# Designs tried in a protein design run: designed miniproteins, single chains. Part 13

Each design is a single chain, and the fold is of that chain. pLDDT is the mean over its residues in the fold that is shown.

## One batch from the design tools (miniprotein)

Design m423
Fold by ESMFold2-Fast:
Structure m423 (fold): chain A 60 residues (1-60)
Amino acid sequence: ERLEQAIREVKEILEKMKKEGKPFSDGVVKVDEIAAQFTPEERQRLYQAFLEEYKKLKEE
């Protein structure tokens, strides 16, 4: 499923950004680009997944 692939890409982007010490706002731009190809409902899910993964990586 395309959404599953997008979620994996978002996770990889977040991990790379954490390694590079970049702010989450840079990740939002990338997620926006990925999300543009999905429905509004799927875009909400992608943003939610991004935020949850970011919180998990930052807090954990």
Scores: mean pLDDT 73

Design m424
Fold by ESMFold2-Fast:
Structure m424 (fold): chain A 110 residues (1-110)
Amino acid sequence: ALPDVSSLPVPTDEELEELFKKFDKDGDGKLSKEELYELAKKLGYDGELSDDLPREFAQFLLKLVGKDVHPEELPILNDVLSWEDFMKIYRTLNDEQQRVLFALLKQALS
């Protein structure tokens, strides 16, 4: 079940950047496939750590918030997810989906 977010504000760019920095363990502005795999497992992902994980993680996040996504709609992701790529994905979401994803990511850090 998704958290009830109807009363929560839409997260600011500053709040999203702070959240991203908490996952970015080496401080390079990018999440490695290993960091993404740890985050994905905390969110309920049952797949394997693979070279496709950044793309699979993006699809997994979008499916968690109920957004239908075609492979061609995702940015080209290598072995890392940058802050810019994360924001590009996040901004494809509507206000309610943004609130849900932010709440889920915040809970994964607790």
Scores: mean pLDDT 72

Design m425
Fold by ESMFold2-Fast:
Structure m425 (fold): chain A 97 residues (1-97)
Amino acid sequence: MTFLSEEEFEEKLEEVRKEEFEEIKKLIEKYKKEGKLKKEEAEEILKQLEAGEEKGLEKAAELLSEEYGLEPELIRKLLEDPELALEEARKVAEELR
């Protein structure tokens, strides 16, 4: 079994959060290329999301809801829940060990 220090665990969580934001950025870029979002709107959403602003998260949740057919509120809760990132990291560690 691999034992992680508290600091190493926090670093791993930060990596998982960055991966989630990268997926959202890809979706926003896709919608921009498809003409579903104007360039200015896409740039604003990305800036708000990177800043952790509620408006950015809400808009990202709407786009993900359209893509996956899920409720925007549910997706927003998943994006805001750092415990889900923690749970995924633990699950991966347990599956590998």
Scores: mean pLDDT 61

Design m426
Fold by ESMFold2-Fast:
Structure m426 (fold): chain A 56 residues (1-56)
Amino acid sequence: QKEKDIEKVKETVDYALEAARAAQPGEGAPAKDLSDVSLSTREVGLIAQKHLEEKA
């Protein structure tokens, strides 16, 4: 029960979700989302935390 655990879980889950989305054969450039994430790393981190809190 430490904040580092939550951080790792969020990062792992987020990475897994993005990877799964990119692996899906869909018309919408799933991989493009990954590039945009790199641009706004700070915002992505905040969103991941908020999303986790809302789900919990």
Scores: mean pLDDT 56

Design m427
Fold by ESMFold2-Fast:
Structure m427 (fold): chain A 85 residues (1-85)
Amino acid sequence: MKELEKKLEELQKRAEELLKELREKQSKDPRPEEIKKKVEELQKKVEEIKEKLENQPDLSEEEKKLLFEIEALELYIEMIEELLK
């Protein structure tokens, strides 16, 4: 649990930084492939955590809170993907 919270905080921070950078550059990044790779890494890790939590029997309140954090991360990733189009 504590480890998962830390991983989610780290992933959220990375996603926010990527979104911030893309907005500042307004898709004028000279290497969009690098950002896409980072987005794929974030998405993969978020999906792994989400699948693990969703397949657990009897989610605790803490685990349900982590699912909300995951949904927030998925929204950030979606925004980044939209900017990369």
Scores: mean pLDDT 71

Design m428
Fold by ESMFold2-Fast:
Structure m428 (fold): chain A 62 residues (1-62)
Amino acid sequence: MKVNVTITTKPAVNVTSGKIYEIGEVIKNAVVVRELEDGNLLIETEEGLVLLGREGVKLEPA
């Protein structure tokens, strides 16, 4: 299932492309690939993979 991710706490970085997502920005139609042990989420977007903190984002169904 695809999700929309709202950045709430600090900017996120796309580890594939280097693109920066600012606070208040919404990443649409992302797929949660993996939850990491430290509570970070790895998500897949149309522009590549983004690593973000679970507690610093809002996830909603797309």
Scores: mean pLDDT 77

Design m429
Fold by ESMFold2-Fast:
Structure m429 (fold): chain A 83 residues (1-83)
Amino acid sequence: MEAELKEKKKEIAEKLLEDLKGVEELFKSRLPPEVFEKVKKIIEEARKEIEKALEIEDPEKAIEALLEIAGKTAERLKPYVPL
């Protein structure tokens, strides 16, 4: 179970980082530069929080942190979603 949870933790983190990259590229192409700078800071902070969550020794707590980061980041980015 612990080994499975560690693998799941990595999968969730990798998927979140991939999703953030796609979102960053989309926002960069669609938002004015001044607005994109705000979005970029939110995405960079999310990446930093994901890296810190991966350092959590308890894989269950790490997964909880990753899901919370995903939800919080989505809410912070919601006002900037183009169209």
Scores: mean pLDDT 81

Design m430
Fold by ESMFold2-Fast:
Structure m430 (fold): chain A 89 residues (1-89)
Amino acid sequence: SEFEKLAESIKGKKNPFEILAKELGLDPRYIQGLYLEAQIKGYNRPAFYDPEKNPKFVLLLTFLGISEEQFIELIGKDEYERIKKLAEK
C-alpha cells in the first residue's frame, strides 16, 4: 500500500522517529519505545485500516508494523484514544 511505501521511506531517513513524531505531535522517544515494545512482544499483524478516517494514525500503525488491536493491547484503551485524537490534528 502507499502507507507501507511511506513508512519504509521514513525508516530509511536519518531520524525516522523524529520525522514521525513531528507528524503526530508526539515525543520521538515515545515512538521509539512503542517500536521496541512491539518488537519485544513479536507483534506483526497487518492493520485493517481506513486511511480516509485518520491517515496519520494509519501511518503510525504501519510504521510500527502492528494492527490497531495489537496497539490497544500494547498501550491500553485510554492511551490509544489519546494518540488517535492527536493523529487527527
Scores: mean pLDDT 78

Design m431
Fold by ESMFold2-Fast:
Parts: C-alpha cells; structure tokens; sequence
Structure m431 (fold): chain A 75 residues (1-75)
C-alpha cells in the first residue's frame, strides 16, 4: 500500500542515520514511519520498546530493536 511504501522508505532512512550514529535523526524518522503503519498495535509496541530502552539509558539499542520490529512487519 501507499502508506506501507512511505513507512518502508522512512524506516530505511532511519536505519541509515542509526548506522551513522545520528540517534536524533534516526528517532525522528522512526517516529514518522510509525504514523504510516496500518497496524496501530505494532506501532504502539515499537514506541514502547524504544521508550523502555531509553528509560534504562540504551537509546541506540532501543532504536535498533524498534527499527528491526517495524522492518520485519513491512517484509
């Protein structure tokens, strides 16, 4: 779908910035991608995963886990 295509492109871009160490841009793009997901429960779970890792001081791992979750869904 058009929304899934937009989400996929945003997730790929978020993954690129995460690899470059730009955690702020990676998070911005990931959160934008979640707005285009048709599965609101999955979007909520991805946000929760990110929030939990951020709360324990591991934002990078939280972004990796949330991006991977969304990427697997969009396959």
Amino acid sequence: SHMEEKARKLVEEAKKYLKEGDLDKAEELLLEALEYLEDEILAGVAQLVLAVYKAVGDREKGLEAAIKLVEEYLK
Scores: mean pLDDT 87

Design m432
Fold by ESMFold2-Fast:
Structure m432 (fold): chain A 94 residues (1-94)
Amino acid sequence: SMKEKGAELLEKAAEEVKKYGEEKKPLSPEKATGLAIRGIGSALTAELGGGDEKAAREGAKHVSEGALALSDGDFEKAIEGGKKGIEGARKAKE
């Protein structure tokens, strides 16, 4: 359940990053940092729950990069980070 909960929360953070990128909604640095921390914490929860470490870490990396890209107005990078974050979250759940 910890693995599944962590992966689910990571996927939600990644989907949020992708959605803001698609909607071209810039985030403040504070909100972008908060979203990145959510991704990292969720990935750590999935990993500690026995999820795939490489997938969880890749997911966290892409969510963090995408979230920070939103504060820089780089919406294409945010969409890419969100997509790769979703992929990482789904693989971490195995």
Scores: mean pLDDT 88

Design m433
Fold by ESMFold2-Fast:
Order: sequence, then structure tokens, then C-alpha cells
Structure m433 (fold): chain A 82 residues (1-82)
Amino acid sequence: MSKDEALEEISYYSLEAAKAIKDGDVEKAKEYIKKIVEIGKESGLIDAAIRALENLKKKAEEEGNEESAKIAEEYLEELKKL
């Protein structure tokens, strides 16, 4: 995957995760968050994945979706250790 294609996929899954968060679908939000993390690791776009997860954590907090906010925080801590 090219770097540009990886950035587009991170953007796509970020939007889908935000929709799942708004809908209260924690399981789908977790699946999309995992996709962002894997793409970030595989493509060397750790900083882009971190920014996406920070935005998703804020979105989850705004929507009162504490479960999704915790999931985003756990993956953020994992990525920041790299």
C-alpha cells in the first residue's frame, strides 16, 4: 500500500469509527479503531494513526460513549510506546 493510500484508509476508517461511536455501536467502533492502528503500524504512519485516535477519543467523550473512549485511549497508549 502506498503512503497516500494508507492515509486515505485511515481517514475512511476514522469517519466510519466516528459514525459507530455516534450510533453507540462499540463493537464496530473497536473494529475500525483496530484497522487504523494496523494501517498505521504497517505503513509507518504512527503519527497519523495517533491523531486519528485522539480525534476519535474526543468524539466518544462528546457522545458520552465512555467504552469507545477507553478503547481509543488504550490503543493510543500502545502506539505512543512505539
Scores: mean pLDDT 86

Design m434
Fold by ESMFold2-Fast:
Structure m434 (fold): chain A 92 residues (1-92)
Amino acid sequence: AKELIEKLKEEGNALALAAMAFHAEAAGDKELAEEAKKAVKELAPDNKDILEALENGLKAAEAAKAGDLETAEEYAKKAEEALEKAKKELGL
């Protein structure tokens, strides 16, 4: 897990690191989620769209884990919209 974060960080893959943070939070792996979150912020500190995607995605995962599916869906939608903007900025 830590080795994969370091590899993605070396590759500059902030999108994959953000996705890893969401999945780790949803799975209850708080340590992995925090490490992936820090890596995204270190790689793309000024990229508002990827940071917005990260924040909303983590809130969606947290709400889903708590059983609040309505709130999870609202934050997931915001995260998806921010990810689409981030992908366009990266030429993906």
Scores: mean pLDDT 77

Design m435
Fold by ESMFold2-Fast:
Structure m435 (fold): chain A 90 residues (1-90)
Amino acid sequence: MEKLPDTPLTKKRIEGAIKGLEDLAKKYNEYELIEEIKKALEERDVDKARELIEKLPEILRMEVQEMLDAVLGKDITPEEYKKRYEEAKK
């Protein structure tokens, strides 16, 4: 249902997630599903990425879900980030 917008910020977050996914694939020897999740993220297909994440072993599901949440910007809203930035700047 929800497809990520094609913006530089989204692309940067997806690139970061892909690097993390590659590290997880090597650490847990789970290449096939991780490769499909990487492709879903490159296509900005959040629904497909979520379905693929559910097929991962429990230990990987939490780590990959955290990466998806970061791509979705659930770590901080743009407005909240702007406020913190302005408060820190003198």
Scores: mean pLDDT 69

Design m436
Fold by ESMFold2-Fast:
Formats: structure tokens, sequence, C-alpha cells
Structure m436 (fold): chain A 77 residues (1-77)
């Protein structure tokens, strides 16, 4: 199965968490593509943040991902 991961942060700790998740999923036999949103998400409105996440999620699905996981800070939920 092809899994996309969208990292909705430029935080190095969340980037590392996404990389570790990707490694675990690949060890389970999945293909993984990780995409980072390069914008400062903390400066955006909730609506603008959601729109950027939705756009990257749609791009991964269009690229053939069967499933998309979003990694974002707990305070953004």
Amino acid sequence: MKIGIVVASDDPELLQEAAELAKELEAQGHEVEVRRIPADLRSLSPEERAALIAREKAALLAAGADEVIVVEPEEAR
C-alpha cells in the first residue's frame, strides 16, 4: 500500500517523528512518501492552515497514495 505523510510543521522534532513513522510503515511493507508544508503554520489562521494541509493531502492522493496521514502539533488540533 502507498502511504503519504504530510508534516504540517517546520518543527525538527515533528519532522523526525514523521521520518520514524515512515521507517516503521516501510518495515511493514508499505511505500511511503513524506511531504513537508514549508510555511510557518503558527502564523496562519486555522482556515488557512487547514487549506494548506488539504492541498498537500489532495496532491499525495493524486500521486497515487492509498492513504494519507497528517502529522501536526497537538495544539493545532
Scores: mean pLDDT 76

Design m437
Fold by ESMFold2-Fast:
Structure m437 (fold): chain A 56 residues (1-56)
Amino acid sequence: TGKEISDDLEETSKRSKNPEASRYFLEASEYFRRGDWEKGSKYALEGFKKEQEYSE
């Protein structure tokens, strides 16, 4: 559900070493919590992209 995905993304944002990735995950969490799956998915993908850029 959107709540579970939101909770997971919020936790991921807290564990991220990249502050930009963390921000995207937090924004994605908010969108999923509101039921905006399209924007939530967009922001989550950007977060993962930023995380990969930072992971060495």
Scores: mean pLDDT 77

Design m438
Fold by ESMFold2-Fast:
Structure m438 (fold): chain A 90 residues (1-90)
Amino acid sequence: SMLEKLKLLSETLTEMSKKITEFEKQLRDAGASEEEIKKKVKQLMDEGSRLALEILKWLAENPDMSLEEVRKQLEKAREQFDEKLKEVMA
């Protein structure tokens, strides 16, 4: 159902949000400036927003896609987010 697909998307976005919050805490604990924290958090929030929009567009264009295909698309989004997180951490 569409509600189940949206629930999976919501859970994925919640996971991304938790990773951003933990990373922000790690930067602050390490003594990073508020300007650096803000820049890096913005990069991750922008990435999460882009991935969310891409999935929503894909769901709108493919309303008959199975939950298994939705899970595969969300896993790709998680991988892209994790790569961006590693890039920002470097």
Scores: mean pLDDT 88

Design m439
Fold by ESMFold2-Fast:
Structure m439 (fold): chain A 87 residues (1-87)
Amino acid sequence: APLSTREAVALLVETLERILREKASPEEAIEAMERLRAHLLANMDPASATARFFEELLEGLIRYAREERWDAIRQILDVLRALLEDL
C-alpha cells in the first residue's frame, strides 16, 4: 500500500531528528534527505498534491543543509511535529 501522509511526515520528522541529534555534516544530511525523498516519492501517488508538497519541502531542506542553516531546519522540524500531532 502507498504511504499515508501521516507516515510520510513521521519518516521526515525521524530523519530530521536524527540529522540534528547526531550533528550530521551537510553531506551526510543531504544524502539522508535525498534517500528519504526517493523513498517517499516511490511510495506515493506522484500526481498527488501531497507528493508535490514533500518534493518541494525536501528540496528546501536540502538547500538549508547545504547552507548549514540548522536553525531553519529545526524550525521546520517543530512545524512538522505539530502537524504530525494533528494527523
Scores: mean pLDDT 86

Design m440
Fold by ESMFold2-Fast:
Structure m440 (fold): chain A 78 residues (1-78)
Amino acid sequence: GLREEFAGRVYQALLDVGASEKTALQITSQVQETLLTHSIEEAAELAKELARKALSPEQAERFEERLDEILREVQERL
């Protein structure tokens, strides 16, 4: 579903900006848990917060840009 696609794209975006597989999995698992009770928009905000804490500022900025693109594309299909 759209939530599963969103979580998968978050994982890939984290890897694309140079996050370790461990960090990408940790952030994505928290996003997946949040999606059980919260909106995709709220899960995206959580992903940004977790990325800012776990990644370099430069990696986090690139991730936020990719995530905003993902969020826009996913929201267009809601």
Scores: mean pLDDT 87

Design m441
Fold by ESMFold2-Fast:
Structure m441 (fold): chain A 78 residues (1-78)
Amino acid sequence: SAAIEAAAKALREELSKTLSEEEVEATVDAFVMMLTLDASPEQIRAYLARRYPQLSEERIERIVALAAEKAREFKAKL
């Protein structure tokens, strides 16, 4: 979806000001998965742990929470 791609780009730009590149990409991945796959938070955490092994469990939990908030904001605008 062009709308999801545009939202992901905007999210990456905004988060790059405060988060590391790895944390930005992990948050964007979680955000896109929530919008496209209807994946559970547990499934997303498992994916992120494999894809971004340098991120701690606490960081992944915070990333998933942030992505969920951004996904809810996006869905509210549909």
Scores: mean pLDDT 85

Design m442
Fold by ESMFold2-Fast:
Structure m442 (fold): chain A 83 residues (1-83)
Amino acid sequence: EEEVEKFIDDMILRDLERQLDELEKNWPKIVKEGKEALEAARKQYEILRDNAEEMVKRGYDDRYKELAERFKKLSEEAKKLIE
């Protein structure tokens, strides 16, 4: 049971880190595509933030806190550009 929980945590962490890396790399393209792309990205970032915060609530790796903050930052930047 403990080994299964650790395996799931490692998989989720790796997936969130991969998604964050892809989103950060694509950020200039999203900005260039304009308001509709920024609104879609903001919603996606908020979902990923909430997923990372859920892992923190479960007492998993502190790296999820950093992921949640980075997704939050991207969501806030997208919101500012939509104004």
Scores: mean pLDDT 75

Design m443
Fold by ESMFold2-Fast:
Structure m443 (fold): chain A 88 residues (1-88)
Amino acid sequence: SMKVEALKAQIQQTLATLQQQIDNATTSSEIQQLIDQIQQQISIYQKYKEYLKSTGLPEAPELVKVLEDGIKQLQNLMAEAEKRLAAQ
């Protein structure tokens, strides 16, 4: 599905951008802002997931699975950022 591939590409781009920002962050303030951004992105994906579950669209289960994987990867990035914050 073009929608599934587009969503995967979007999530991969978001994750790559956030990883680069974590790697480049030098201050506690920058790291805290990244944690806040990751939390917002998780919230967005969770809301979209719940919306998709309500639609009954044939592709919804596959899109939901992609979002669930993306949420797990974002949670891992948040844990990495929190570990970096603790080390400051």
Scores: mean pLDDT 89

Design m444
Fold by ESMFold2-Fast:
Structure m444 (fold): chain A 75 residues (1-75)
Amino acid sequence: MAAEKKEKLKRVEEKVAGLSESAKVSAILNAKALIDKENPTEQQVEAAVKTLESMGYDEAAEIVRELGKELIKEK
């Protein structure tokens, strides 16, 4: 479980590497929060995505949405 969480966060960090610093930080923080919940709901994933979209970080929002879908499917 711990190693799996680290792998998921690392994938997000790699995917956001090309984005602005503020978009990277926001994506990583939202991704970590979802990973730490272990069993995030669809609503919690959408809330994180909408937060990033409201900041104009559409690409970061997409990366976090894909992570959230993976976390939900692993139930």
Scores: mean pLDDT 78

Design m445
Fold by ESMFold2-Fast:
Structure m445 (fold): chain A 57 residues (1-57)
Amino acid sequence: SDLEKLKKVMELLKIPESAWPFYESLLKLGGLEHVKGFVERYAPEEKKEEALKILEE
């Protein structure tokens, strides 16, 4: 479930599949809160709200 939310966010942000292991490691280390923190810091402004909504569902 958390991994599926992460995949949706990675696809939304158009993150290349070669970088997916990095984001999967964030999820493993700190769960969705760690991924959410990364999105808030680095995602494009126009995509942040939609990405955060996916992670909060």
Scores: mean pLDDT 79

Design m446
Fold by ESMFold2-Fast:
Structure m446 (fold): chain A 100 residues (1-100)
Amino acid sequence: GLEGIIKGLEEMIEELRRMKKEGTSAEEIADAAIAGLYSLKEVILNSELSKEVKEELSKKIDDAIKKLEELKSTGTSSEEMAEEAIKELEKIKELIKKLS
């Protein structure tokens, strides 16, 4: 359900914060966030949500993945990567909450 998706997003955000604190590289933070976003997209597409809601959430997830891929390619810092990844996940979480 949506509560499980929100909990999963909150766990991803906490893991990214932990990776940042432990000095994980920007590339590893990006890869973790992107992998999590692909997993989230799969969960949403296989859910009982309406087609319209699935399309809106999938687009938002794709936009987030694209942004993180672009930041990864430009060689940003670990701190900047973590902050942008967390920001994108928080935006997706807020969108899901508005649909609940």
Scores: mean pLDDT 86

Design m447
Fold by ESMFold2-Fast:
Structure m447 (fold): chain A 78 residues (1-78)
Amino acid sequence: SLEERRELIAEVVRENSDLSEEQAEEVANAVIKAAPDGSPRLLGGLVRLALMEVFGVDEETARRVAEAVEEALRKLDA
């Protein structure tokens, strides 16, 4: 479901970055609204962009978080 995808993205972002729970939820909401039916790869890419452009997260950290999100979403969709 979209709710499960949103909650999973927020959880992974929170666990793999210094973002607060509220900031992680903001990222998850923005990404799901942009691509509700997006592939794990697309959603991961959107997380990376949001982290870098909105929260000033460095490229290396944002990429690692995006990879973790993609992996988690692939497992959810299996």
Scores: mean pLDDT 86

Design m448
Fold by ESMFold2-Fast:
Structure m448 (fold): chain A 64 residues (1-64)
Amino acid sequence: SEEELKLLLSKSKEDKVKFVANYLKEEFKLSEEEAEKIAKEVVEKYPDADRGELVAKARELALK
């Protein structure tokens, strides 16, 4: 159903944010707050991007 699809897309977005935030914490030693902020910004800007693309864009933001 359309409602089921919307729920799955919402869960996918949450999973992507968590994945990117965890990556930033491990690789760049960012605080949880900093990593979550960058992860949310990247996922909001690129909602259809896969995890690899999101990681690449998050790295670009973290290095600024």
Scores: mean pLDDT 78

Design m449
Fold by ESMFold2-Fast:
Structure m449 (fold): chain A 86 residues (1-86)
Amino acid sequence: MLLSKEQFEEHVDQLIEETQQALAELDAVGREAGLSEEAIARIREALQEILDALKKAKAGEISPEEASKKVQEQLRRIAEIAAESQ
């Protein structure tokens, strides 16, 4: 797995903050990148799923390994959506 439990505990707050920042900047950055409103909405959903997974892992509802897998899956979706918009 990408993160050990100790590394996850040290970095989970930073990852949550970075994901929240990405959500806040998404409309501006997405428009500048030439993304459609539909693509921006799909990326927002993926970022929200990342945020939810990180928060659940912090709360002990899922393992750090499960959270890492979900984050990786959503990041792949974001990359695919962005590529479709070029």
Scores: mean pLDDT 78

Design m450
Fold by ESMFold2-Fast:
Structure m450 (fold): chain A 68 residues (1-68)
Amino acid sequence: MGPALDPEQRQQLARANADALRDAARNMSDPGPPPPEVELPPDLPPDLQAELRAGIDAWLEARRRAAA
């Protein structure tokens, strides 16, 4: 496993996290604890950074809605 796999693994994790956040946002019935705050790596492609931010924002909005 070379260092070239670290960026790919990071991108895969970022996509999985974005998908999980969106899915949680769509199906949120219990807000639960917030996810840990994770700084977006600057080395991520802009599209993937946007996907992560969108997922986090959607989850936070859903959490606020669920708390209402």
Scores: mean pLDDT 64

Design m451
Fold by ESMFold2-Fast:
Formats: structure tokens, sequence, C-alpha cells
Structure m451 (fold): chain A 70 residues (1-70)
């Protein structure tokens, strides 16, 4: 469980480093949040993923450059 969450965070970081489309990054964050929620991880980690997904969604809606630090 913890390994999968760390792997997902690394994948998200890799996508941001490769300058992937914001939509692709958002999808990875949503998938990781769903997995983390089902796996029963801490509320602190779930809140982090929620905030990150919200910022990505807002940047897409405003057509602004995505600058989010993990």
Amino acid sequence: VRERILEGLKEIQELTEKKAPPEAIYQKVVELFRFAREAGVSEEQLQFLRDYAEKVSEAIAKNEPLKIEL
C-alpha cells in the first residue's frame, strides 16, 4: 500500500518534470487519491492530494501555466 502511494507520487513528479499536459497530471492525481482513500491512508495525505488536484483543476480552467510543488 505505502509502496504504491510513493510510486504514484513519483509518477506525478515525473510527469511534471516531463512537462506533460495538465490533464494527464490531474488524471494521475485523481487515480492516486482514489487508491489512497480505498487503502485507508491518513487524512493528512488525502488532504494533500485533494489540494493538489484542486490546484491542477484551477490552472486548467484558467489556462494558466501549472506551477505546483509536491
Scores: mean pLDDT 68

Design m452
Fold by ESMFold2-Fast:
Structure m452 (fold): chain A 85 residues (1-85)
Amino acid sequence: TQSQQLAKQLQRTMDRVLDALLAGKQVGPLGFTLVSGVTVSRKIESLQSLRDFLQDVAKAAQQNGENEVAQAAQEQAEKVDEALK
């Protein structure tokens, strides 16, 4: 489904963003548009802001019944939380 494709794309993109932040690179603003057309955006300045962005995506996806995207965002947020420890 489109939701499954978006979930996979989110995972790939967020893994790259996490790697860039861990390497000390600047990422800039991120935006993600759900199948519903809802867009989540945030300026990414730190691992904390990346986690907050992923939590916002997960919440929006869950509210719009996009369970695959919500699951992917939750899993990526957990990876960021591990990097913060």
Scores: mean pLDDT 85

Design m453
Fold by ESMFold2-Fast:
Structure m453 (fold): chain A 93 residues (1-93)
Amino acid sequence: MEEAIRYLRKAADLVAEALKKDTNPEAQKLLEEAIRYLSEAIVALRKGDVETAIENLEKALEYLKQAKEVSNTPDLVEEAIKLVEKAIEILRE
């Protein structure tokens, strides 16, 4: 669990950096939704609610994958996607 939270914090930092650097309003909106779902997942994990955390992470991945397609910073978004996927893998153990 602690390792999953570390991956998610790093993913959130990368999404925040992408949001700050991106000039496309469509990408910014998708990244803002992704940050919201990542934050909800971390809150759920702190409460021990792994099922709700995974549901929120899957929603975050949907928004991150959409953001990558329109983003001016696709490399940052792709790194965040990989970290979220790794966190989900750990949580399903």
Scores: mean pLDDT 87

Design m454
Fold by ESMFold2-Fast:
Structure m454 (fold): chain A 62 residues (1-62)
Amino acid sequence: KEEAEKVLQEVFRRTAAFDRGSLGEAIRYELEKKGIKITDAEAKEIAELSYEEQLEYIEEKL
């Protein structure tokens, strides 16, 4: 849970001036840094989720 929160904090820090497409890409980038690969489709889907759902998704992948 703490690791997933740190991932989303870094994503929001980097995407303050970007659209939802950039949000999905930023999440994918942070997960790739941890050795976790997700598809473009998954990145797009997670960007449309609520904050709680995004945390749950990242926690499951970690």
Scores: mean pLDDT 72

Design m455
Fold by ESMFold2-Fast:
Structure m455 (fold): chain A 56 residues (1-56)
Amino acid sequence: PLPSVREAARRFIEAMRGDLRESQLPALVAFFREQYPEASEATVRRAVREAFAELH
């Protein structure tokens, strides 16, 4: 699809104005798993973690 899970996660975290704690990442992973049901949990978890790290 047009945006990768990683790019979608990056855009979302940027839109949150950096007001996301690492402790909230599991909830964000669950959210993106529902938006990208074809992606594995490991893929979504890695994408969210990488996007979070890249934006700090």
Scores: mean pLDDT 74

Design m456
Fold by ESMFold2-Fast:
Structure m456 (fold): chain A 71 residues (1-71)
Amino acid sequence: EAVEKAKKLEAEAEKEREKLYQEAGALINRGIDEGRDPRELTEEALRLVKQGNELYEKGKKEAEEIKEAAK
């Protein structure tokens, strides 16, 4: 079922993005406790956020391709 398969891929990509966002937050909290440079922590956290956004975009594109192929 193409629509259901596309929905699963999109939901999975969204969960992956959420996980990376949580990792970014945990990284900042841990780094603050360790006395690390806030600038370095922000840069590392932004890399995780960007990775999550790329995964979500890829998932959306794959979901659309599946829906189009089913037409």
Scores: mean pLDDT 81

Design m457
Fold by ESMFold2-Fast:
Structure m457 (fold): chain A 59 residues (1-59)
Amino acid sequence: SDQWAVDNIDDYIDTVLSSTSKTAAIDTLRISKGIFRRIASPDAAVKIVEKLDAALKEL
């Protein structure tokens, strides 16, 4: 569900960052951002994308 994705996005980001190289993490998070923009509800997509953008900025 969209709410499950919102509630778990921080754990998802942490998993990506801990499991791969910086370059692969950047690519993965960018791809994930595009996917969530298409499949999530608009309200959920905004929250998820903000979290992903914050993580990408710190990389």
Scores: mean pLDDT 81

Design m458
Fold by ESMFold2-Fast:
Structure m458 (fold): chain A 73 residues (1-73)
Amino acid sequence: SEEDVEILRRLLNGELSVAEASEKLNLPRTRLSLAVAVLEGAPLDDEQLAEVLRLLREEKDLDTLMQKLVALR
């Protein structure tokens, strides 16, 4: 959703904590911390942020998740 994309954008820009984003997005803090570590400060558009959210929700293998997140930056 547009709201979830905005929450992820704020997280990656350092405007929101991992704890707050975890509650709002219903995603584990560990997965969101991984996204921050890889993508913090990356200039991602709404389509790219939506793909990050999809990967965080659907990709179960953490190594594959990290590889796909790195490819987006």
Scores: mean pLDDT 85

